# Designed miniproteins, single chains, continued (4): the designs that were tried, part 5

Each design is a single chain, and the fold is of that chain. pLDDT is the mean over its residues in the fold that is shown.

## One batch from the design tools (miniprotein)

Design m12139
Fold by ESMFold2-Fast:
Parts: structure tokens; C-alpha cells; sequence
Structure m12139 (fold): chain A 96 residues (1-96)
């Protein structure tokens, strides 16, 4: 069972990693390409898609969360927590 999902969103890349209750990676996806996730609407849409697929807490981090509009959009879309750095995102995942 997925216990927590981490979304690390950047300018041209996103990593979505699902962890079980023991901290093992059970699903990991790396997206690279033609879209930036440093955008409130695209980040919100990604959070909604992840939330529909995984009935688990969602932590959002990465360089996209430096923008306060992206942080608010992720929370409004149903993210459990938003980190302002990659390190903070990993710490939040460990505590959930």
C-alpha cells in the first residue's frame, strides 16, 4: 500500500515517487520534456492526477515551490504539505 507520494517539480522535469509504510519506493516516475511544472495550473493538475491515483498523503517540493503561487496551487489541489526545498521535502516524507 502506498503510504506517501513525493512530487519534486522543476522547470522541465518532475519526479513522482510513491513510498510504502516501510519507506520503500513502490512506484517512481521521471518526467522530462516540453512542459515546465514551475507553473501553478500545471502543478495543481499534476497534484490532482496523483491524488486520484494514490489515496495517500502528497508532499510537493523541488524548485517550483520557491514560487508562492505554486505552493498555494498545490495546497488548493489537495497536497498534504509543501516544502520550500528538496531537503525539506525529504524530511516531510520521513515524518508522514
Amino acid sequence: MVAVVLILAGRNTVNVVAFDEDGNVVDGRIYTGTRTYDNPQRLADLVKIVREKYPAPIVVGGTATRNPENRQAALDAGATAVARSVGEAHDLVRRL
Scores: mean pLDDT 76

Design m12140
Fold by ESMFold2-Fast:
Structure m12140 (fold): chain A 84 residues (1-84)
Amino acid sequence: MEEAVELAKKAYEAAQKGDIPRAVELLRKASEVAEQAGHTEAANILRGMAEAVQRAGDAGNVDEAVSIAKRAYELVKELLEVER
């Protein structure tokens, strides 16, 4: 499950650099990895967040795309990693 979290983190980093297409690709890949591991809820969230990042990018709202990618990373980390 570390792979899905790392992909979501890389998506956030790509969004921060203004590479919205890469951020979307990485979030979709994270969704696929989560789904294959049986984490259907996390996979659905990541897929929805990828679509949201794509829409923000298409609208020219890079700051919103970065915020959505950050939230996706935080949510998938919470869902897929052990919390204290």
Scores: mean pLDDT 81

Design m12141
Fold by ESMFold2-Fast:
Structure m12141 (fold): chain A 101 residues (1-101)
Amino acid sequence: SVEEILEEFRKRFLELFDKMLEAADKKDWKKYEEIVKEMNKLILETAKRLEAAGMDPLEIVKIEMRVLAILEEAEILYFNYKASSEEVRKRVEEELDLIVS
């Protein structure tokens, strides 16, 4: 179902996001970039699964755009405003919950 796909996406995305923050905290930029590529693949895979499940293409695009905005905001907070990994992680989880619910 659409709900199950979105719940699986949320779980996998947060697991990758945690690894991304860990790489950033360690200044392992090669690992950081590899994880970002995996996150982009997960977003694309999820979009294809939602389409196969019969979700409207415009709703899929809205979900993709919201996820990309969440990532961009998290990156700005972490790198530009020096927010803690904990604060950034909490905000990302809260915003993803709004997509799944």
Scores: mean pLDDT 88

Design m12142
Fold by ESMFold2-Fast:
Structure m12142 (fold): chain A 77 residues (1-77)
Amino acid sequence: SLEELKAEIYALVEQLVQAINEGKKEEAKQLAKRIVDLLKRAMAELARQQGKVDPERMAEAEKKLEQELEELFKLID
C-alpha cells in the first residue's frame, strides 16, 4: 500500500542521513538505491490507482530518478 511505502521511505531516509553522518559511504549508496526503488514502486501504485498510465512519461520519470541517483553517488564519493 502507499501508506506502507511512505513509512518504508521515511525510515530509509532517516537511515541514509545517519549513514552519511557516520561516513558510511557504501551503506549510504545502498540506502539511496533502496529509496529510489521504493519511489518507483510508489509511482507504479499511483498509476494503477489513477487507472490511466502514460508509459512514455513513466519511463522518462524512472530514467530521471536513475540519473539523479548516479549524480548523488558522485557527491558521496
Scores: mean pLDDT 78

Design m12143
Fold by ESMFold2-Fast:
Structure m12143 (fold): chain A 80 residues (1-80)
Amino acid sequence: DEELKELAQKEAVRTHILAAERGPEAAAEATREGVRRLREAGMSDEFIREVMERTAAAIAESVGEEAGRLVLETTEEELA
């Protein structure tokens, strides 16, 4: 669904910006909020994992490996 893809992109961008500006803990908090919003919007857990995996990879490359790792760990915690 194009609307869900657009929402996912907005959450990915928000998480990346907060990671860059405020560090790993801000990335984790943004991930918690984003995952909850995407689930409430009806996105499947599989799609959320795919989006957050790509987001974490981008953050690891541009901000730092620890921030990217926290995005992945927080995603799995919220989906548990």
Scores: mean pLDDT 86

Design m12144
Fold by ESMFold2-Fast:
Structure m12144 (fold): chain A 94 residues (1-94)
Amino acid sequence: MEEVKEEVLKLAEEFKKTPLSDISGQISLLVEMLGLVNRALREEEDPERRIELLEFAIEVLRELKEHFKDNPAIVQLLEEAIRGLEQRIAELRA
């Protein structure tokens, strides 16, 4: 889990450094972050630890959303990703 959290944070920093004109690059980094989270969730059997990882990912995406608050297209992409992760938490708590 710690290694996944570190990799997600590295990708988030790369996302911040990606030029705003490189939307494809930003989408690719977001897909890679979500892919790391999804892979770790498949390997984790404990529902509480799965929720912890999902909550961590949501906080990282919320920080990115605040960083890019003046860019509506990026904000929308991040909000869609956050909603998907929130739905997965709701399913695990149900």
Scores: mean pLDDT 82

Design m12145
Fold by ESMFold2-Fast:
Structure m12145 (fold): chain A 66 residues (1-66)
Amino acid sequence: KVNWEELTKFLEWLFSEKVPVESLARFLLKELGLPESYFEKVKEILEKHRNDPKKAAEELKKLYEE
């Protein structure tokens, strides 16, 4: 199962390293086991919350739990 606390910390680090959003979205799709059709949704969440990794993690959790 996904460890959301560890993922949030990892996102904080990745955002600080300025990793491209497309690369982050691809990584998260694989880590969360989401279908390819979710790529744009994941990317949108990351772009919307680029300066708020905790909020990004919350939105990703909501998407994952659907």
Scores: mean pLDDT 79

Design m12146
Fold by ESMFold2-Fast:
Structure m12146 (fold): chain A 95 residues (1-95)
Amino acid sequence: SLIEKALEKIDELIKYLEGAKKGDEEAFKKAIEKYGEAIKLLYEAMRVSNEEQRELLAEALSYINKAMIYASSYKDYDKALEYLEKARELVEKAK
């Protein structure tokens, strides 16, 4: 499903942000790529979801966007990873 594909991209985003936290610049570049892929899949999933699923996915999108702001603007990878775990739980509930 689109939700399962989005979860896969969120898991990849988490992995690459963990690499970026360790100073891997290439990992940060890959995190940006996976962020874009996850957001696209979540919007596609929302288009075919019921109201309850759409609310969960919209909240997950909000957390993913907050995570990327903390990672890119504040270099706060711990808070970014915390927000991504919250997003992952919301997407899992939407299955």
Scores: mean pLDDT 90

Design m12147
Fold by ESMFold2-Fast:
Structure m12147 (fold): chain A 105 residues (1-105)
Amino acid sequence: MSEKTKELIDVIAEELSKVPGIKVEVKGNTITVTAADTGFGKEFLRKLEERLSKIKGISTELKGNTLTITLDDEEIDKLSDEEFEELKKKIREAIEEAEREAVAA
């Protein structure tokens, strides 16, 4: 796994750990996000899946109250340092926007 992919996993896990009622587990290039069985939890995972699935190099699968996020190591490793910083920014914004929209729902 590339250093960029490892750093991205750390960024995603850190940002998700700030969200109330969310459990985060990391295994290899995969992050598993489990939400409490609440209206907020369900809406948060749905909005997060919608936003992250639009980002190149990220695959998502939503099953019940669990979202699986898989990072494409080859795609991420190809990024320039500038493109990688923009990717981290987009991911932070996606998580923050998903939380904001879930609160509003």
Scores: mean pLDDT 85

Design m12148
Fold by ESMFold2-Fast:
Structure m12148 (fold): chain A 74 residues (1-74)
Amino acid sequence: MVESLEKAIEVMSQLSSARQAAVVAKEAIDAAVKKGAISEEEGRKLKEQVERAAEAGDLQAVLDVMRELKEKVE
């Protein structure tokens, strides 16, 4: 499962769109919530940050949220 977060970040870095990266990021966040690595409230907060980054077209901000998720899972 930790490997899934690294794989998701790798895939996202190859995308040309912050919106596409946001879809992958939200799936990874939902998976972390389901396995109990983060709370539902933390997952919702991270998904809101991802949505704001996608609305701004900021791929780097989406990647930063994924790095924060990885740190919380560890």
Scores: mean pLDDT 76

Design m12149
Fold by ESMFold2-Fast:
Structure m12149 (fold): chain A 77 residues (1-77)
Amino acid sequence: AKTLVQQASELIFGNKGVLTAAEIAARMQAQGLEGTHVNEVAVILYRAGLITLDQERAIVAAPNLVERVARILAFFA
């Protein structure tokens, strides 16, 4: 759902530079957010011109939620 995608985006970008990817992922799990919601954030970022198609694919291909969040944070460092 788009509301869950907005929650995922807010946890990632609202805590960028404050929390680690693992801490953000733990908060996501506590709220019932999954890797699919982070994948939808990556699609939105690509469509907005903020990341490349290869960066979107790298996020979606991540093996777990922590690595998926870490890849988004790295692309916006």
Scores: mean pLDDT 86

Design m12150
Fold by ESMFold2-Fast:
Structure m12150 (fold): chain A 81 residues (1-81)
Amino acid sequence: SLQDKLDELLDEMLKLIKDPELRKKIEEIRKEKDVAQRILKLTDLATELSKELQQKVLKLAQELELYPLVTMLQNVLKQLE
């Protein structure tokens, strides 16, 4: 399901991200039940990531075929400043 794919992405992000505040935000997104809100919160969190982490998250989202999130993450990467 789309929720299972989002959970897999969040689990992979927790392996990559060691910052306690970002990890707390990821855990809060895992508890969110609304898929649209999860995508919006993930997109917002992505703006707080380094460019390298943003690129890794985008690649994972593409591999999981999370296309709505992929579109939003591509827009984040274009807004460098």
Scores: mean pLDDT 82

Design m12151
Fold by ESMFold2-Fast:
Structure m12151 (fold): chain A 68 residues (1-68)
Amino acid sequence: MEEELQREIDEGILEITIAVEVTALRNAGKEEEAERFRELALEIAERTEDLKEAVRKIHELFDELEAE
């Protein structure tokens, strides 16, 4: 039960992180980059078991797409 709760919390943090960064890209007028970011960020979340590492990779992706 504790491990299940931690996974739900981690999933929630990843969902919020992705949603916030997608919204930031859309507000910057980067709609296509926002959708590409969403798809790639979800793939990172699925492949990365460590929350901190997943968030780091997602932030790196955001910075890369924001710089375009």
Scores: mean pLDDT 79

Design m12152
Fold by ESMFold2-Fast:
Structure m12152 (fold): chain A 114 residues (1-114)
Amino acid sequence: MKKTAEKTVELPEIPPADATASVTLTLQANNGDIITVEVTARAEGSPVTVTVKTDSGQEAEARLERPGETAGLRLSFKATTKKDNEPVTVNVTITVRAEGPARVTLHVKVTAES
C-alpha cells in the first residue's frame, strides 16, 4: 500500500547567499519499503542551485538558470523498521544557493511503497 506525506516551503527572497530549509515528515512504513523523497523546486529571479539531502546520506542537486524554471529531485532508500506499519521520520535538508536575488518554492513529497 502506498503511504504519502508532503509539505510546501516558500523562500520568498534569497539574497546572494545560501538559504536552508529543514523539512520533517512522518509516515507509516513496513520493513523493506522503498521510501521516495521527491522535491519539486521552482525558481524566479537569479540562477539558483538546489541541493537536497536526507539523514540517510542520499543527496541530489539541480541548477535552475532561467526565471520560472522548475526541477524535480528524487532520492530513494529502504525503510528499516522492527514491525510492520511503524512510523518512519524522514528529515530532509534543502540548501538553495543563489547568484543574486531569487524566490524559490519547494514542494517536498515523501512516499513509502511495499
Scores: mean pLDDT 79

Design m12153
Fold by ESMFold2-Fast:
Structure m12153 (fold): chain A 60 residues (1-60)
Amino acid sequence: REELLSSLENRVDPVDKKEFPSDSAMVVVKSESGKVFPMHGMSFLETEVSPIDGKPVSEA
């Protein structure tokens, strides 16, 4: 988990543009293109594709 968090380019949710209140509030997701980024749990449940590249996402 710490390794996943340190690989993130930033710690802002790209869906809602908000910072996380704690590391436990973020889900680390990976797009099919290999991009890794954090999301809030609710944003992850509502999002079928990455807002960064439009590719499907899965939990990292």
Scores: mean pLDDT 64

Design m12154
Fold by ESMFold2-Fast:
Structure m12154 (fold): chain A 93 residues (1-93)
Amino acid sequence: MEEKLKEAQERLKQAEASGDKRGVARAYIELARIYIEQGKLDEAFEAVRKALGIAIDLNDEELVKEAYRTLAEILKKQGKEKEADYFKEIADS
C-alpha cells in the first residue's frame, strides 16, 4: 500500500510539472482510492475534491463521473448513505 501511494504521488508531481491537467485529476483519483483503502477518509475527500474541480474545468464527463463515484464511496464509508446514493446516481447518469 505504501509503494502504491508513493507511485501515485510521483505521477501527480510529473503531471503537475508537465501541465497535464487530465493526468493531475487522474492522479488525485488514484490517491483518493488509496486513502480510502487505508481508512484515511479526510485525505481521500480532499484528493477527490481536487480531482473533481479539475475534471469540471476540463469538461471531462468521464473524469467527473469517476470523481463522483469515488466521493460516493467515501460518503458511504462515513455512514452518509443517502448522500452517497445521490452522488452515485449522478455518476451513473
Scores: mean pLDDT 85

Design m12155
Fold by ESMFold2-Fast:
Structure m12155 (fold): chain A 120 residues (1-120)
Amino acid sequence: AALTVTVLRLDQFDREEARNYAWGLALRHVIETGKSALVIVITGDEAVGALFLFGARTADLLDPLRPAFPSLRYGGSASSAFLTLPAADVDAFVAALQERAATLPLRDASDEEISALVRS
């Protein structure tokens, strides 16, 4: 798949721990595989996600999903974003996101893009 999605339940994490873990795991996946990645960590009734996307903008993937997921919040750059949504929405969100991702010209990260991530 052009976008790898991983969902984890870590109920003992607070929101900051979940956010940092999601980012670290998504970053590791991009560095190891070159593939676009979304990692979602569920803590209680909340989910936080970290997205790295190549070949399309994060807004091109996420904005069309807003009408179906009005509690979705996200922010970041064209190539990386954090997101939050209710835990109850995660399964439906992932399904809709994968359908949307299949319509986008997603590609592997370039060596320059991976090098820039390692330098941060």
Scores: mean pLDDT 88

Design m12156
Fold by ESMFold2-Fast:
Structure m12156 (fold): chain A 89 residues (1-89)
Amino acid sequence: MSMIEKLKEELKKILETLKSPDLTFKELLEAAVRAGRALYEAKLFEELEKLSRALEETAASHEPGSEEQFEALRETLIKELEKILEKLE
């Protein structure tokens, strides 16, 4: 399997986790770490930088540890990963 095919499979699995109604904050953070690692290993450094910035800006815009921050980070991570998957064709 190519690096891009491995990345696509990993991102799809992460998205399944993120779309779970029972997602915890810990699982959200673990999903973000997994996504960053997958992008780094695939050498998609520009996409990694965009993801990191989007998550940092979202976190900074909400109260630390609030439900609003959790939901905003979850939505941002889902949206950014779906955009990356679309670009990978």
Scores: mean pLDDT 85

Design m12157
Fold by ESMFold2-Fast:
Structure m12157 (fold): chain A 100 residues (1-100)
Amino acid sequence: SKEEIEKLQKLYKEFLEKVNEIYRDYRAGKISKEEAVEKLKEIARDFASKLSPETQKKVDELIEKMEEDYKAGKPLEEVFNEFVEGLRKIFQEEIDKLKK
């Protein structure tokens, strides 16, 4: 329904605001790279819990990829940007299913 889509879009916007806050805190030296990754995983899992079980699995796979990229020494900015882009695509697929 339109109301369900609007609710999910609001939750997604709030998620993106939290991601930006984590990255700002990291850039300001308030948290470590490790803490930034752990906080991102936490808010991503919380957001995913509000989506379908199929979509939750896709988000879990994206989190695993993010952890692998981070452990491989990929810059945190690239790790965050790739995660956010991957989640955007997953979320758009969820919204598109609700329009059918």
Scores: mean pLDDT 86

Design m12158
Fold by ESMFold2-Fast:
Structure m12158 (fold): chain A 84 residues (1-84)
Amino acid sequence: SAEEEDRRLEEEFLEEAEKLKEKIEKAIKEMEPKAKELAEEPSLDPEEKVLKLLEELVKLAPEIKPLVEAQVEANRLRRERAAA
């Protein structure tokens, strides 16, 4: 039934959201030293610092980028469905 499918999707979403939260927190902690180093680098422009931080994030946790995008999209679709 649709209700059972909705419950399954909600449970799966919450489980994935919890795992994603843990991965994001770990990635942030791992990149903090690099972020601090880049922030203190006087030879780099702000735009270069942002690019370097994005490179480090992809390097440390490339798998979370698609998961973040999927979670945002899933949350949007869930809200759209609830509003319908």
Scores: mean pLDDT 69

Design m12159
Fold by ESMFold2-Fast:
Structure m12159 (fold): chain A 87 residues (1-87)
Amino acid sequence: IEELIEEAKETLDIIADMLESLGEKELAEEIRKLRDEIKTAEEAIKALEETIKKLEELKKKHPEMSEGFDQAIKKLEEIKKKLEKAL
């Protein structure tokens, strides 16, 4: 489960870097803060859920980047499912 928590944190870092490169600096900082607050599997699941919601809203604002956001959301959902199964 510690490996899954680390995978969640690493994936959030990658997403934050992607958002920062797209000019979404404030959202990138918010996701990095969510990542830093993860200590347990339950907190990791919560951080992944919040990030998925943020990316879904961002897809509505930036439909031209939809494919990239869909890939990120899919990865987050896969990690979340693994964490939920491990609990």
Scores: mean pLDDT 82

Design m12160
Fold by ESMFold2-Fast:
Structure m12160 (fold): chain A 91 residues (1-91)
Amino acid sequence: SAAAQRRTQSYLAGALSAIDQAFEAYERGDEEMMKEGVKTAGQLLIQAGEADPRHQQRLREVGNEMIKAAETGPEAAMEAAKRARKLIEEL
């Protein structure tokens, strides 16, 4: 439905915004804000997957990877965020 498509697009836009904020925090050396941004983006990708059953498994897997990477360290978090951004741009 048009409503479900709008909801999915809203979650994906939110995830991109959180990823951008995480990159900016990383450049400043703000690891806590970077971690929060990556975790937020991961959670929003999981929500987007719930709204879009066609891509649910892929979005859920990438979202969970982001949440785990944020707890692992800055380099892992940034690599996961880069992969997530590319996935969103290809949808």
Scores: mean pLDDT 87

Design m12161
Fold by ESMFold2-Fast:
Structure m12161 (fold): chain A 68 residues (1-68)
Amino acid sequence: SLGLDEERQKLVLEMLHRLLAAPRLDAAQRAAVQAALAKDPSIKEPLLTAAEQAGLSPERLAELRALA
């Protein structure tokens, strides 16, 4: 588990699915991720952990870190 409540876990998984579906985030997806992280910074580390475990490249992980 990600140590999150149901709503935040769902949000993290939805963002992860979008990241896995595309080689890069478009401007709208980037803005949505930034907005989510700004509202609840506690989801940043769970999202990065889930993305790493799902096999996102180091470049994609660096992109996620830059959004926060």
Scores: mean pLDDT 73

Design m12162
Fold by ESMFold2-Fast:
Structure m12162 (fold): chain A 66 residues (1-66)
Amino acid sequence: SMEEVQELLERANEAARAGDRGTATVLGLRAAIERYKLLGLDTSEVERFLAAEEKRRAEEERRRLS
């Protein structure tokens, strides 16, 4: 729903204000995907980009722990 999109955008803005640009980017992309789905648009490209970003963050976490 648009309410879910708005919630994701609000959380993304909070992350950005806190200086967590990585979380802000992921939440912003999720909001865009949900909005595009509501509009009946193809989300495949954005979903691939989100998957790549989440993989990058997981790799950073693994490096931090190693």
Scores: mean pLDDT 79

Design m12163
Fold by ESMFold2-Fast:
Structure m12163 (fold): chain A 70 residues (1-70)
Amino acid sequence: MRVEPVRARIVTELDEIFGIAFGEVGGERLLVMDLSSDSQGVAQALLNRGKPVLLVEEIRPGEQEALLVT
């Protein structure tokens, strides 16, 4: 597992899953999760499928710093 700091533009989705949104990094759209999220199982499932995930301290719309996990 590799972790690197990136700058992402966060877009909040209309979803029933708390702590999950989408972020754009370098033209790619990735799933965003907060570090306190009960949705860690969803992030792990995506990582197991070879999909990168963005981790943030708190999900906020707009540009913020995130950790890219691959």
Scores: mean pLDDT 68

Design m12164
Fold by ESMFold2-Fast:
Structure m12164 (fold): chain A 55 residues (1-55)
Amino acid sequence: PPPAYPALSREELELMAALIKAARPELAPQVDAILTLPPEEASRALGELYESLLA
């Protein structure tokens, strides 16, 4: 089955967001918008964004 994205803590979300912004500064507004979502939705959206950066 596809990997389940466990709900990340706020601290983990902020850390992942900081890493994405450091690697891709142009994505900062998108990442900031994702961080305003509930943790479950933010975890999924950041996970999808991170996977897109690996592809």
Scores: mean pLDDT 75

Design m12165
Fold by ESMFold2-Fast:
Structure m12165 (fold): chain A 62 residues (1-62)
Amino acid sequence: MNPELKEEALKRIDELKKKYPEMQDVFDDIKAEIEKAKTDREVRILVEMAEGIAENYKKKLE
């Protein structure tokens, strides 16, 4: 697994946690799964899941 991809993914989740603190628990769970991930594909899927959750939450607030 690419350690730089994992580091960037964790930073992205931290950015989402700052932007949507109400969803901190969900993003903390995804962050823990990224830390446990063994493949680049797993990391990418988890980041895409977090982005989708954030986008859906944003739409509910609009």
Scores: mean pLDDT 81

Design m12166
Fold by ESMFold2-Fast:
Structure m12166 (fold): chain A 97 residues (1-97)
Amino acid sequence: TITVSNLTVPKKVKVGEDITVSWTVSGDQPAFVRVYYQNLTKKEPKKLVGSKRVAPGETASFTIKNIKKKGKYKVTVEAGPNIFNPTDSASKEFTVE
């Protein structure tokens, strides 16, 4: 079983600041990971930040750039054995001021 843990995101950032999202994958096989963000204030759909393959026990990261609008946002990290079947996910909220 693939598990996502230790999802870290800054609680508050300013417009135009880069946001580093990091997470750890645990399990018995490499995980295919997709990272999304969404603007909760504007009720927008989730947008893909990127995807990568992560080995068991490794910490990986993506940087979210070009957030132009203030508001409350959510980051979601989905992991599974392939891109079609996420088996675990973690999410955290952050604020852009």
Scores: mean pLDDT 84

Design m12167
Fold by ESMFold2-Fast:
Structure m12167 (fold): chain A 75 residues (1-75)
Amino acid sequence: MEEIEKLRKEAEEYKRQLDEVGAEITRLSDEAAAHAKADPGRAAELNARITEVAQQADDLYRKYKELEEKIKKLE
């Protein structure tokens, strides 16, 4: 039981990091949309940054999925 609790806490931490990254992507996306008509170049730059942040999210998601699989096997 204690091992499962520790894994759940680790998964919660990765989920929090994923939520933070998701919030950053949303913020950048809103900024890109705001600039789309007035400054398409700025919007493109922001979209490129979103792509970089999305790669970080992908790496975090893989770690989160690994922990979820471990938790399921211990249930």
Scores: mean pLDDT 81

Design m12168
Fold by ESMFold2-Fast:
Structure m12168 (fold): chain A 79 residues (1-79)
Amino acid sequence: SLDEQIERLKRALETTTDPANIQALQALLDSLERQKELIEKGEPKSLVQKEVIRGVAEALRIIGDDIDRELAARRAAAL
């Protein structure tokens, strides 16, 4: 269930120490909470699916941005 997914992510946050991973997990958690709100409002399944995709994309972007910052810092140090 959605509540079980929320509980699993909260548990993952308790064991995660990497700041980028914490932010990505928080973004996923926020998305799951928005999905729950859409379901409770009786919104169409397609809108819930769109929110799933958006939440995953947001989490991946956070991780990608962190990688880009690391690469930029390493390139600057090599100059």
Scores: mean pLDDT 83

Design m12169
Fold by ESMFold2-Fast:
Structure m12169 (fold): chain A 73 residues (1-73)
Amino acid sequence: GLEEGRQAVLDPILALIDETLTTPDPAARAALLERADALFASVLPHLPQPLQEELQATIDARRAAVEARLAAA
């Protein structure tokens, strides 16, 4: 269904973002975020605009949460 399709797109991207929490090296963290961005960019042309906006908001929220945790450490 739609939820399974959404999860299939988000899961690998969010996993890369979450991996930055256990990656102390800033260059390695930047590489993980670049890979997450590349994965999302590769699927964007195949998604309807409302879903693109929803997934982007989810990714942005996860990045913000991770960045806040890293800043607090």
Scores: mean pLDDT 81

Design m12170
Fold by ESMFold2-Fast:
Structure m12170 (fold): chain A 111 residues (1-111)
Amino acid sequence: SAAELVNELVRRTLELARTPLSDEEIREMAERLGLPPEEQEKLLRGETPEALKKKVMELGQQLADRILEQGSSLFDEVAAGVVLIWAGVVVNTDDGMLALAAAVALQEELE
């Protein structure tokens, strides 16, 4: 269900955010998300790059759109709305590792 998809997305994001990552793993994930080297360096310094926040919101919108394309029930509309609210909360937390984890989890759901 769409609710199970949202629960799994949040769970995977939190698990990845709590996982210790090497600088190389962080660079590889950020590069796959299309972040330029200067934004990757900001992330390694403990900053949350604006390009990463934008990527989380873009991927969140893409997943919300996909949920609505695949289903037309009230549950699908609620799930799409929850994805967008959650993405907004993630970017407003200003935690670079949480934002990176969220973007990776969103991209994996879209593959």
Scores: mean pLDDT 86

Design m12171
Fold by ESMFold2-Fast:
Structure m12171 (fold): chain A 80 residues (1-80)
Amino acid sequence: MEIRPLSEEERAALAEELSKLSEEEAKALVERNAELLRRAAEATGQWEAARAALRSLAEAYEAAGHREAAAIARRAVEEL
């Protein structure tokens, strides 16, 4: 499994989709995303790639207006 950060285009597309979610849905989704990336990093050793991916996800959530979800992603980066 290759872990990588989102491209600028992927981040913009994701932000458009995330803007359709409620804040509660966005928070649940980002917790799920963080856990999946943590498990993938544990399985593959790609810890720095997982942190970069979570940072790009935080940017997408922030662009969508989900500030609390973005904060959860940033916290997850520091906990990896």
Scores: mean pLDDT 83

Design m12172
Fold by ESMFold2-Fast:
Structure m12172 (fold): chain A 86 residues (1-86)
Amino acid sequence: SLRELAEKKVKEFREKLEEAVKKGVSEDELRELAKKESIQVMNELSTALSNDESLSDEEKRRLLEETAQQLAEVTREALRRVRELE
């Protein structure tokens, strides 16, 4: 389902940022990575939603908004961890 796709993409995004933190990237490098990866996730999800007929327009909007909020939260948590390790 598209909800499962969104959850998987958020999990993969979190894992990529966690791996970057473990590798000791700078805060600026982490911000750039998060920006590029979040744009990719939102574009992929938006494209998948445009081709899906199983969800209502309200459900599609809510899924995009919830996914964007989750990506922002994951980014904030990863940036906090980088700052704590410096």
Scores: mean pLDDT 86

